Designed miniproteins, single chains, continued (4). Designs and how they scored, part 54

Each design is a single chain, and the fold is of that chain. pLDDT is the mean over its residues in the fold that is shown.

## One batch from the design tools (miniprotein)

Design m13849
Fold by ESMFold2-Fast:
Structure m13849 (fold): chain A 91 residues (1-91)
Amino acid sequence: MFEEVKRILERLAREGVTAEEFEKPEYAEERELIKKYEEELLELAKKPETRDEAIAKTAELMTAAKRAAGVPQEQIDADLAKLEAAKAALE
C-alpha cells in the first residue's frame, strides 16, 4: 500500500495535477486508494506506539512527491493554469 500510494503521488506530481483536477472522475480509483491508505495511517496515529511511524510515513510521501516533481512550484502552477484554461474552453 505505501509503495503504491507513493508511486501514485509521484506520478501526479510529475504530471502537475491540481487538487481540483484530482477530484474529477478519471482520478476516482486513485483517490479511493489514497483515502484507504489515509485511513490506515489514521489508525496507526491513534496508537501511541505507532504514532511516530504514521507521521514519518506521511512526511516521506510529501517529500517523495516534491522530489518527483523536479520542477519549481511556480512552474508547476503555471503549467496547471494553462491546462485549466484549455479545459475551460471546452466547458
Scores: mean pLDDT 70

Design m13850
Fold by ESMFold2-Fast:
Structure m13850 (fold): chain A 90 residues (1-90)
Amino acid sequence: MESVTSFKKTVLKKEKVTAKAGEKITLTEEFTAPESGTYMFVLELKDENGNVVAGSSELLELEKGEKLKITLTVTAPKTGTYTAELIAYS
């Protein structure tokens, strides 16, 4: 069985946000594919303790050198301060 034991993780954007319960948080960043293949883009919302409390993802097949704008949205589960990270996995 071929084990996918390694992946490339690239943090595209990371910011601290304050949100109320039910508020939508959107992150947008430009991405240029370094290699042809399947990419997973993930927006993770982490609370003050570092726990992932909300997430959104998009799976795209890209060609080497393809440039696009990635936009992902999550909803805050509770009023609080969070760290939002937009990440590419390949």
Scores: mean pLDDT 81

Design m13851
Fold by ESMFold2-Fast:
Structure m13851 (fold): chain A 79 residues (1-79)
Amino acid sequence: SLEELKEKYSKAAEEQIKEAEELKSKLPNPPKEIDEALEKMRELLEKIKEAKSMEELEEKVKEFQELSVKLGELLAKAL
């Protein structure tokens, strides 16, 4: 169901944000772009939770995944 998928994707998104925040905490001088990406990911998480249709959910999940890749690149560069 839509509600079950929203719960599944929301939980996965929350875990990804937590892992990224933990990685950021280990960096001596994290660039501000990491904070900006994390803020946008949190906003997308709320949109995932509020999705009214399967199409809307898939769109927000895709946007979250694209942002997660960009954040990963920023974290890798900061190493």
Scores: mean pLDDT 86

Design m13852
Fold by ESMFold2-Fast:
Structure m13852 (fold): chain A 68 residues (1-68)
Amino acid sequence: MSDEELLEEIRRLAEEMVEAAARGDNEETRRLRKKMLELYEQLSEEYKPKAEEILEEAERRGVRAILE
């Protein structure tokens, strides 16, 4: 998968995570967050800042960071 495809998938998952959080689906929110982080790790350094902007936007829209 290219960096552009990874970035697009991260954007899609971020929207799904915002929707899951809005309906109070904590399990789905955690699953989507984990998937996004896995894709983020696969990005080239040049694309990571753009993915971070997408994640920050999702957090601003009400998605909580879930830590172990």
Scores: mean pLDDT 75

Design m13853
Fold by ESMFold2-Fast:
Structure m13853 (fold): chain A 77 residues (1-77)
Amino acid sequence: MSPRERWEAEVAQARAELATFPADVQAAGLEYIEIVEKVFEALLAGDEEKARELMEEGKPVQKRAAALADAYQAALE
């Protein structure tokens, strides 16, 4: 399997898993997945600097998505 095919399969799995969460967690998680996809496209294009910039821009989004997912999991217990 090519790296792109593997990546696309992993993104599809992540989106399917995210669909089991509430709408607010889904929205935050999807926003982060879109940033990760842009990072991957930049890396495939050989633009490591753009990938780094996108990762830094994505850090607040990732932190927010993780916090919402953690709060949801805690509320289930």
Scores: mean pLDDT 78

Design m13854
Fold by ESMFold2-Fast:
Structure m13854 (fold): chain A 67 residues (1-67)
Amino acid sequence: EMEERVKTAVEFVKKAKEQGKIENIEEIAKRVKNILSSKEELEQFKKEAKKVLSPEDFEKLVKALEK
């Protein structure tokens, strides 16, 4: 289910931030791509992740995801 996968990806990013591992942004992006299966899920994820991350961390994540 799209919504469930998006929630899982957002929760993973939130936990990475809480553990101070957000600096490993490329690894985070790889894990997010493995959780999400479609471009539509990726766009929904971006909307939700923007609410959880700082603007700086969000920009870094989006750049890594666009690779």
Scores: mean pLDDT 76

Design m13855
Fold by ESMFold2-Fast:
Structure m13855 (fold): chain A 66 residues (1-66)
Amino acid sequence: SHEEEAARKAAEGAAAVGEPGGAASAMYDISQAALKAGREEEARKALEAGLSGDPEKAMEAARYAA
């Protein structure tokens, strides 16, 4: 669940910004898929790329997953 933690941290960053969008959502989805596949590095790369977008959607998903 380390990857879960990374995804939730990304979503938390979204909340700090408070900007809605789709990039963060896509990042979270990609990260989740990578986590389930056991690809920690891929999940991390997705998070980094997605963090540049609107992580607010990721925050919504993460807060519900929490």
Scores: mean pLDDT 56

Design m13856
Fold by ESMFold2-Fast:
Structure m13856 (fold): chain A 112 residues (1-112)
Amino acid sequence: MKTVRILLVDDNEELLDQARAAYLALSTPTLRFEVDTARNGKEAVEYIDANPDKKYDLALVDVEMPEMSGLEAIKYLRERNPNTKIHALTADRSPEVIEKALAAGADSVEVK
């Protein structure tokens, strides 16, 4: 059985709950999804620190969150989990935000 571990980081709790439920619904007898959620960059960093042995296959990170920016969370995650595929999500289409997300360690940037 293969387990896919996903970290979802977004300040919208309803979207986190919906996304988590959607990924869990994709589980089959041979493929299981384990989904962790964080509501902001600070919570994401604290969760990663509390679970240092947990390796993520995929992370979806909102760039524009209160308290700690998603950029700081992406950088922290990349330093701890070099093999995680990181997708940055942003409402800002400016080249500067896209470049900063990629520089922080994101593999891709999706504009909302």
Scores: mean pLDDT 76

Design m13857
Fold by ESMFold2-Fast:
Parts: C-alpha cells; structure tokens; sequence
Structure m13857 (fold): chain A 99 residues (1-99)
C-alpha cells in the first residue's frame, strides 16, 4: 500500500539510506496515481541527503516531520493534504539550508 511505502521511506531516511527512501516514496506516488507526490518525495529526499552531508540536522528533522505529516494525511485518504505537507516540507528544508 502507499502507506506502507511511505513508512518504509521514512525508516530508510532514519537509517541514512537515501536511495531506498527515494525508491519507496516514488513507489508510494505510483500507488496513489499521483506524479506530484512522487516528484515532491524525490525532491525532498534529494534536499535531505544534501542537508545530512552538510551536517544540518535541523533540515533533516524538518523533512522527516513533513513526511510524517504527509503519511497521516494519506492514512485519512487526504491526498491533497499530503501534497500540501510535502510542499511545506520542501520549503522548510530549503529555508533552513539557505539560513
């Protein structure tokens, strides 16, 4: 299910496995029939990888919180809410990296 794929993506991110996280979030988007979710998930993972490589834990934590929020929306069947949560997560990670 899309829920299980997002959960696996979050666990991969916590383990520092950004390649597996990307694959799981893209698969979640495919299962949701939503390319925007897949694209945002991939962008968020790319930004979080960059943040981790820079030692910016605040940016990594912001990305994780955004994904956890998106997961709660998916569990409720609110795909639009999940997309909004991912957009906000991407923006927050970018804002922290630029600070």
Amino acid sequence: SAVEEVEKGIEALRAGDYDSAREHLVKAGELLGNKEFADLGEELVRLMRSADQQGNQDAVDAGLKGLEKALEYIKKGDIEGAIKALKEAVKKVKDILLA
Scores: mean pLDDT 88

Design m13858
Fold by ESMFold2-Fast:
Structure m13858 (fold): chain A 127 residues (1-127)
Amino acid sequence: DREKLLELLEKLAEEKELSEPVKQWLRNFLEAIFNATEEPTEEHKTALRAYLNLYESLEDEEEREELAKRMGVSVEELKKAKEVIDELLKNLSEEQKKTVKEIKEELEKGLKIREEYLEQKRKLLEL
């Protein structure tokens, strides 16, 4: 339910004392999930893929620090934002979870292909 997820987001964001730019980023992330689930166009899937890529980047310390600098927020606030996203993802509907899983699998496949390409390139340079 769209309303329940938005209410959960606002509640968690207030509890974590997240700034308006971070709250807006989280709202945009949820909207990308809704749009990709309700109207699965390539445009909506691309938007969700971009948000999921940023979410995955929060696991990397260097990527998280660069994102914090770009947004003008603290690394600690981005860690709290990740906790909010983790909770929102657990509370998605089955259809929304399926959409996120499919886009995440496409993202992971793309990252693996890039990693395999870089490893092959490295091996060729060692010849």
Scores: mean pLDDT 80

Design m13859
Fold by ESMFold2-Fast:
Structure m13859 (fold): chain A 90 residues (1-90)
Amino acid sequence: SGLEADLRANAQADVDAAWGTAEEIKRLKEEGADPSLIAAKSTALMLHAARAAMSGDPEVAERLRQLAEELKDVDPETAKGIEHAAEKAL
């Protein structure tokens, strides 16, 4: 149905946004940016990841697990949150 296709497209957009935000967090940390700005980006990333996980799509869940692994050394708490969201979606 069109609704299922739209939900999948929205989930893919959210996981893409989460990956983009993760790259921003990596850059901000490298630049020594304000911890409050980094925290705001981590919150935005978690919201995107949570929305994407609600799709129950195995491909989306796998992309979230890969994202969690990428963030493991950069933002361990956010990485763990994403991993838990991906696990609950299955």
Scores: mean pLDDT 82

Design m13860
Fold by ESMFold2-Fast:
Structure m13860 (fold): chain A 89 residues (1-89)
Amino acid sequence: EVKLEVKLEARYEGDEVILTVTATSPKEMDLVLMLKDLDTGKVEFLGSGRGKTLTAEKRLPARDGVYKGIGKDLDTGKTVESEPLEVKR
């Protein structure tokens, strides 16, 4: 079994926050990265690619909220979620 790991990070730039989702795998796979807003339940597609590592960013206004990064292995359909990340204004 392939262990897929997903990390979510926040970086603040002025009045905005940049949320970075990174998926890492020990082998190459077709990956999709998504961002879930835990307050609304909305899931947004960020990007897709093939490799051992995929990174995608989302720029948002800096507001209070809680998010999760999601990585999906398209070969197996397996989904992995990051730890929740709290964004503060």
Scores: mean pLDDT 83

Design m13861
Fold by ESMFold2-Fast:
Structure m13861 (fold): chain A 100 residues (1-100)
Amino acid sequence: GLGGALGLLGGALGLAGGLAAVRAASGAGLPAAIGGAIGGIGGLITAALAAARGDDLGAGAAGVVAGAAGVAGGAGAGSPLGVALGAAGLAVGAAGLAAA
């Protein structure tokens, strides 16, 4: 449904935020960026599995978690792009929850 599709998009944006953080990260920021990318991957996979099962609430929730991971990774890495993409993922995942 729409909630599942928005959860997937939120998860993908969260992962993009984590990856942007990794690209920007150096030294002490790198663990936060890696954590954000891992959280984004886990959130996207969870959103995809939930959406495949017709669980629009689970997909939206996973999109929010992936988006939050992207924000955290971006902030820790000092990546404005990582934060922006993570925030977009969080907002889209939240919209997926609301649509479910």
Scores: mean pLDDT 82

Design m13862
Fold by ESMFold2-Fast:
Structure m13862 (fold): chain A 89 residues (1-89)
Amino acid sequence: LAEEVEERARRELVEAGVPEEEAEALARQVAAAVRAALELGAEAVKAKLEEELALAERTAATTTGEEKRLAEMAALTARLSLRAVEEVE
């Protein structure tokens, strides 16, 4: 399951314009969030991801250049993680 989540997240990140190497690392974070939800409970993991998403979206809205790019990638990763966690509930 986590392996399938990782592969799907990697493809979605690449389709969104994330470089292949960065997409692989971020996809592993998405798979790790699913594993954490299965071990600790989905509600706790979702709360953390929602906080991370809110911070990333705020940072992307208030920064430029490289900081904006990194914040946009963090927001995308958090959204993919939230969706993947919801699918395994």
Scores: mean pLDDT 82

Design m13863
Fold by ESMFold2-Fast:
Structure m13863 (fold): chain A 55 residues (1-55)
Amino acid sequence: SDQLQQQGQQHVDDLDRASDSVGRRTSPEEAERFREGSERAKKEYTESMNRESLE
């Protein structure tokens, strides 16, 4: 449903915002690791949303 897709997109956007915030206060190395984690989480979340959108 549209609601699940919107909620998933909101989580991706929130994660992107959090990555930016962390990058400002953290060393470049920590920021890079956080970015990789965020990218992975976004991918997993998108795949989960696609499965649920089968309704």
Scores: mean pLDDT 68

Design m13864
Fold by ESMFold2-Fast:
Structure m13864 (fold): chain A 65 residues (1-65)
Amino acid sequence: SDEKVQQMVEELTDRLRASKSVEEMKAVVMKGVREAADTLDTDSTDEFQLRAAEEYQRILAERAA
């Protein structure tokens, strides 16, 4: 459901902000996508993956500023 996707994206964002390196951030994204694939349907997993990529880029840009 959309609610579950939102919850998982928020949890991913918190973990990304707590990450100490780009390598750790990538691991967080990979783990999040795997958990989504195991828990959600295909459409919801695709939505999570898109939003996860957006959050990753956003946090990466914040750290570069």
Scores: mean pLDDT 85

Design m13865
Fold by ESMFold2-Fast:
Structure m13865 (fold): chain A 80 residues (1-80)
Amino acid sequence: MIKELAEELAKLALEDLEKAAEKMRELGESLTPEQQKELLKLTHELLLETSAEDYRKLVAGDPEYKALAEEIEARVLALQ
């Protein structure tokens, strides 16, 4: 289930960002584009909810990832 994968990725990202990125790439090869978008959205939401401070540390290392995360958050808020 996509939710379970998102929870696994969020936990993994807080422990080891590089392993989380590898896992996301592996899932990207097996998931549809729609499932990939849902997974990314849920993982982002879980990271913000679980630890805003730790999540900020993760995105600070990658300006492109930070920009993407901010864009996704803005889009999610606009749809609510």
Scores: mean pLDDT 66

Design m13866
Fold by ESMFold2-Fast:
Structure m13866 (fold): chain A 60 residues (1-60)
Amino acid sequence: SAMEVELLILVYELVIGSIEYTVERVKPEYREEFRKEAEAIIKELEERIAELREEYERLK
């Protein structure tokens, strides 16, 4: 359903926010390495959000 897809988009957006929050709070010695890993994961999540937004438009 459209509502279910909308909920999933919000959950993925929250996950991205949590990852970004964590990057800024990781110990300085690990921050650059963690940032690179986080950027890769965020990119994949953003691509999945884009797919879900296309699905949402198809359902309404």
Scores: mean pLDDT 84

Design m13867
Fold by ESMFold2-Fast:
Structure m13867 (fold): chain A 65 residues (1-65)
Amino acid sequence: SMREEMLAAARKAAEAFFSDRFPAELWEPLAERVLEEHPEARDHDEIFAAVVEVGRRLTPEDLRA
């Protein structure tokens, strides 16, 4: 589905951009938070921009393991 594709893209972006800030178990929670906070994001470029915005603002403590 499109949502599964966007979630996978957000998770890959979380790993690529924030693997030094967020441990691997938080990449999917970060991706889910990105989709929740950016429901307007409908393509990979929009998802990548949304991951950067959310990942720069949040800390590991803001996400569940």
Scores: mean pLDDT 83

Design m13868
Fold by ESMFold2-Fast:
Structure m13868 (fold): chain A 102 residues (1-102)
Amino acid sequence: REKEREERLEKIEKVVERLLKALEEAAAKNGGKLTIEEIAKIVQEVEKELKDPEELYFLQLIAGKLMEAARKNGGVLTIEELREVIEESREELEEEVRREVE
């Protein structure tokens, strides 16, 4: 049961690290910010690399929060805003996992 919780937390961390790295690299090339369309494209690229259904589920939840934040911010997020949204999403997902494990 502790192992199952740990495995889920590791999947969240893996998705977060991969997505954050891809978004930060793209934002750095685009003057420190990404449009909603650029975020969506990067999410699709990360999605192709993931094989686990649960990792894909976590990616889609984080992506949804990023897209919502971008819409509220005029369709653009800076590197700092990207990090903030991803970190908040990570904390929410980790808390959910801690509550769902038997």
Scores: mean pLDDT 81

Design m13869
Fold by ESMFold2-Fast:
Structure m13869 (fold): chain A 64 residues (1-64)
Amino acid sequence: MSVLTVLADDPDAIVAAFKAAIDAAKTQEQLEQIKNEVKQLRDEGVLSEEQTEEILAYIDEKAA
């Protein structure tokens, strides 16, 4: 499934990278900074709505 492998490479890698950054964040201020970056990338069309929702949900889970 070469096409599925190519599609998973970039989008999944970006989501995984943000999740790693969220995991490394120790303060609420750092989490807010990541939220702002995610929103900016969504506005620029770099992240899809689905990817944005997944990352934001992960931040909310870590902030609880």
Scores: mean pLDDT 73

Design m13870
Fold by ESMFold2-Fast:
Structure m13870 (fold): chain A 80 residues (1-80)
Amino acid sequence: MKETLAALAEMGRIAREKLSPDAVAEITELINQAIMALSAGDLEATRAYLDKIVEIAGKQDPSAAAQIEALRERAIAALE
């Protein structure tokens, strides 16, 4: 859980550095939804929100998406 929250925070930092304000707003909402799903024990919903974050980043900056995907892998590993 702590590892997953740390990965989500890092995703938010990368988004703010590399992506447009609109993409940052969408990713911030998805991070908040992932935290709520995680708090409810909904691991399937948590994974789905992480997937959407990577998709949004990939449409704008493939290099940022690669960094966020590595954090997604770390977040998911911490759930198992």
Scores: mean pLDDT 83

Design m13871
Fold by ESMFold2-Fast:
Structure m13871 (fold): chain A 55 residues (1-55)
Amino acid sequence: SEIQGKLAKLREEKARLRSLLEQAKHLGDTEGAAALEKRIAEVDKEIAALEEQLA
C-alpha cells in the first residue's frame, strides 16, 4: 500500500539519521547532534501519524 511504502522509507531514513547522530555524539559535534535530533523528531512525528492511520 502507499502508506506502507511511505512508512518503510521513513523508517529507513530514521535508521540513517540515528547512525549519523551516534557518530556526531562520538565526535563531540553538539550542534550537528542537535540538528539530527530535531530531524529524527520530525520523522518520528510523521511515522506516528501514518501508523495511527493503519491502526
Scores: mean pLDDT 87

Design m13872
Fold by ESMFold2-Fast:
Structure m13872 (fold): chain A 69 residues (1-69)
Amino acid sequence: GPSSVLRVANDEAEALALAEEMGFPVMVSGAKVPPSQPPSPLRLATDAAELRALARELGFPVQLVGLSR
């Protein structure tokens, strides 16, 4: 949406740094999805532990969307 900031993280440390900068909660999805594949649903991460678990499940790179005001 027009009020969201999209960032791409290539590893867990980058994802955590971006989430800390944007503030939780954040939406996360897989960035390495071929166009012929169904889009992965956006997942909500409310803290660093959830973000780590989701990023590990999705695989890097991941896209993060900050829910800024």
Scores: mean pLDDT 72

Design m13873
Fold by ESMFold2-Fast:
Formats: C-alpha cells, structure tokens, sequence
Structure m13873 (fold): chain A 64 residues (1-64)
C-alpha cells in the first residue's frame, strides 16, 4: 500500500540507506497516488532529518 511505502521510505532515510530511499521516492512519485498531504508529510520528514537534498529530489520527482 502507499502508506506502507511511505513508512519504508522513512525507515530507509532514517537508516541512511540513500539508494533505497531514492528508489522508494521514484516508486511513490511514479505511482501518482500520493495526496498533497502525503507529499508534504514526506517533505517535512526529510527536511526535519536534515536531508534537504532528498526533499529537493522528492519535490522534483512528484512535480514532473
């Protein structure tokens, strides 16, 4: 489910698994199923973790 993928993304990002985090961002963005609230949740989480690079990558992928 989308909620499970969001949780996996958060877990991968927290673990510092950059390759898996990027792959999960790509999968979530390609799904087209994220609400605006879910997009903001992911952005806020990545920014709070100090991963502004990943937040920017996520924005680029979901806005394309």
Amino acid sequence: SIDELIQELKDAAFAGDLARTRALIDELAASGKLSEEQKQEIIDFLEQMGRSDLAAYFREKVEA
Scores: mean pLDDT 86

Design m13874
Fold by ESMFold2-Fast:
Structure m13874 (fold): chain A 117 residues (1-117)
Amino acid sequence: KLEEYREKIREGVARNETFIELDEEGNIKDFAVSTDPAALDALEAFLDGLVDYAREQKVDPETLEKMAENFRLIAEALRKVAEEATDPEVQTNLRRSADAFERAAEKFKELAEEQKK
């Protein structure tokens, strides 16, 4: 799982692609992350909007916990790929992406706990 995410990140950086594909349950089906700062700004906005949308739709706690886990694994994979990068700009942008996914994971986890009662 973690190594699969690392490989997808390496491919995305090489192709300069940024996208996220979700399945019917809202889980990440496929993704790529580039080092384009404009794409990173869009990614941050998208992840924040996704958290708000999940709250409005009252997504069940189990699905929210799965999303949190997947985003946390992506953040970990991004940090590992950043450690391997030789270009400081690539390292910085991958760490920024990792921070965005980590914040989203934490928000989904908080929302899951909020909806349990």
Scores: mean pLDDT 74

Design m13875
Fold by ESMFold2-Fast:
Structure m13875 (fold): chain A 66 residues (1-66)
Amino acid sequence: MSPQEKLAQIDREYRELLAQITDPALRREFEARRAEILLQLGETGDYAAAAERMEELVRELRAALA
């Protein structure tokens, strides 16, 4: 799997989990963090680093839903 494909897969999982968050403040916090990751990706082109950072975000989102 390419780093770009991996990022796309993780981002899909992120969006599915985010849809389950009912707290608008918590949703905004996660979206702000995702925006920072994507901004850095746009500057660096480092899809592998972006995927790793998104995996951390997904892990935290899963914990928030547990």
Scores: mean pLDDT 86

Design m13876
Fold by ESMFold2-Fast:
Structure m13876 (fold): chain A 68 residues (1-68)
Amino acid sequence: SREELFTRTAAVIEEGIRLATQRGDDASLAEFVALARQLLKLWDEGASPEEIEALYRQAQALLDRLRA
């Protein structure tokens, strides 16, 4: 569902913000904060599940790179 995709995307972004903050990685922190703002905008604008899923994939890829 759209709600499930939002929740999953938010969780990935929150984890990314936590990890970037803990490491003092200001560049990654800024990227996750931008994704958080984009997620809220997509939700408010009634964006499709496909658009939210695309953002989920972007957030997950960024988190995977941060962990590497």
Scores: mean pLDDT 88

Design m13877
Fold by ESMFold2-Fast:
Structure m13877 (fold): chain A 89 residues (1-89)
Amino acid sequence: MDLEAVAEDARERGERGDALSSLGAARIYLDLGDYKGAVEMAERAIELSTSDLLKARALEQLAGGYSGLGDDKKADEYLKKAKELYDSL
């Protein structure tokens, strides 16, 4: 499977307003080591998410992206936010 092509297709669907596709793209970019792309798609997923569960998942992907970029402070902040949302569900 061409993960880069799958990520691009998911990114385009996320840009068209699909929160789940943005989440999928963020995860694939993390797996590919494209941490900048993962951050962008996770931020899109947060903006498009209508549920706290989807936002929590997007915050986890965002934290993973920032950790990969070496921004441990932002990674910790977003992980705490994700945990707070999960604990409130």
Scores: mean pLDDT 78

Design m13878
Fold by ESMFold2-Fast:
Structure m13878 (fold): chain A 89 residues (1-89)
Amino acid sequence: SRREETSRLFRELARLLREEGFPEEVVEELEEAARYAVSDIEKAIEHWLRAMALLRGRELSPEIRELLEQIARLLEPDVEELAAKTDRG
């Protein structure tokens, strides 16, 4: 359910970014993150991190910021697990 929720929020964020005129590249990364959120969370996180890199230094609406924070909270356990795995090998 958490991964299904994360997938839904990635799609919502992609839609909102497209509506606000952000580059198609960042929208595509979030659509890929949504696609993999349930089946391959590590791949979803890779696409999420690329999207975050593309958004660096850009002005974000309060609505986008709130959605980003919500997604980051849902991903926190998986990101921590990946970091622990990387530190071991």
Scores: mean pLDDT 81

Design m13879
Fold by ESMFold2-Fast:
Structure m13879 (fold): chain A 62 residues (1-62)
Amino acid sequence: SMMDEIERQTRAEYDEMLESIKKLSETDPELAEKMVRALIEQASSAGLEDVKERGQQVLKEL
């Protein structure tokens, strides 16, 4: 369905942001932590629990 396509695209965009945050953590770990915390809040508000859990995992690896 169209909704499934939108959800898949939204997840892909969050995953790209998480990868960018991981790269940022090598040069600016404090900013990377703030960005991943903001992403976790956004994913939680959107009901994307799987994205929230991946964000929490990235936060633990920083």
Scores: mean pLDDT 83

Design m13880
Fold by ESMFold2-Fast:
Structure m13880 (fold): chain A 97 residues (1-97)
Amino acid sequence: MTKKIVVEARVATEEGLEAARRVAEELEKLGHKAELRYDEETGEWVLTFTTGRDEEEDREVGAALVKALSKQKTLEEAVEALEEAAKNLRKLLEKYE
């Protein structure tokens, strides 16, 4: 698939914020746009980025996520769950084309 995927990760802890900053920094170093914003209503930091432009971008983004989040197991699990959910929804949509 060649469609862009938008990923949103929410963090409420100082460790999560540090992991989110590292992800944003690693993505920016690769030339990818990453946005880290504070949601004052919920007290959470929200990291938003895109992937799916091509296979190399997906691999680079994936590697950056694994590197940044490997020390934060809960965030790594959350990212994997979101990726799996996105794949399942896309597969369902293709099935009913």
Scores: mean pLDDT 64

Design m13881
Fold by ESMFold2-Fast:
Order: structure tokens, then C-alpha cells, then sequence
Structure m13881 (fold): chain A 68 residues (1-68)
């Protein structure tokens, strides 16, 4: 699973424009989808209550941090 340090979580939340709690939830959903071999921006948005644009930003930031 994706393990975020406190600093990485704060940076992710700030860059995506969401709370740290929301960022952690999105990261966990992404980790589950990757483990299942399926990643969907639309499904992440549906499961977490954020927009597809926000979900895409979280994916981009996690990739930039080398976590996915």
C-alpha cells in the first residue's frame, strides 16, 4: 500500500487543494486499485467524493513523488 510520510501527505493535500484526511483517503483508494490492476479517475472521484480533476491531480502528485 502507499505509505505517505507526514510531510508528503501535507504536500499532496496542499498541491491538490484538499484536506490531509481527503488526500489520505484518495491515496488508499489508488493503492487498492493498483493492487487490483485497475486504475480509474472516475471511480476514485465516486468513492472519495472529489472531482475527477482533483483525483487526477492526486495521481499526478503521487507519481511525481515516486509512490506509483
Amino acid sequence: KIELSDEQLKLLAERAGISEETAKKIANVIAEMLAEGRLSVKRIAEKTGVSEETAAKVIQELARLGLI
Scores: mean pLDDT 81

Design m13882
Fold by ESMFold2-Fast:
Structure m13882 (fold): chain A 81 residues (1-81)
Amino acid sequence: MSYSKEEIEKVAKETGLSPSTVKKIIETVYELKEKKGFDVSYEEIAKELRKEGINISASTVRKIIEIAEKLVLEEAGKKLE
């Protein structure tokens, strides 16, 4: 799965993070789910991101993904105009 640049920028605006940081978080979530299975915990994902210098909690990772999913659905709704 790949998110558009516009979707990433909208998540960044909602969370107060940079678009590049949001993209890194989303890519890391999907990379770890592919590598370790779809049941990988957000705590494990947050630990991996913290090793890369991104100081975030599991709840923040979950919130970013929930916002991204919601914005994808809203963008699909706008395209139906």
Scores: mean pLDDT 74

Design m13883
Fold by ESMFold2-Fast:
Parts: sequence; C-alpha cells; structure tokens
Structure m13883 (fold): chain A 99 residues (1-99)
Amino acid sequence: AVPSEEEIVAGFRGAVLELIAHADAEGLSDEEFLELLRALLRAILRHLQTRYDAERTLALARRLAEVAVEIVEERRPDLTEGVRRVMEELLRELEAALA
C-alpha cells in the first residue's frame, strides 16, 4: 500500500528527532546538522517525486517543511532560522523542478 500523508509526516517527524539526537550525541556543528537535514529532505523529496504527482508532492513538501521548523523550534530553537532557510531553498528548488 502507498503510505498515507499522515504516515509520511510521522516517519519524517521521527527522522528529524533522531537526527537532532544524533547531532547532540556526536557534537555536530550547526552547519553539519543543516547539511544532514538538507540531505535527508532531498532524499525524501526525490522519493515523493517518483511516487506522487506535482501538486501532491509540493503539498507534502510544504507540510514536511512546517514539521521540521516546528520540531527544531521546540528542541533546538538556536537552529530555527537556519532550518527555515534550508526549507525555503528546497521548496524553491522543488517548485522549479515541478514546473
């Protein structure tokens, strides 16, 4: 069965929380954390593009961006601005790729 939007969001939420825990455990820099988050999101967005139409892919990507910002604002508020910039960049790249 194709995963529901709720399953995709829940899985992504778990992955972001695990990434924060990993970054804290390993003493990663803010730049290293943002690079890993960017890589994770690019992988997810590539997968969504192969499974869903353009409209649904973009809607899911926007939802994932909101989830990432929400989690980081709660757990690592110091990274919130960096995460917002990464999300804005990736959403612009995705919109261009889907046009």
Scores: mean pLDDT 83

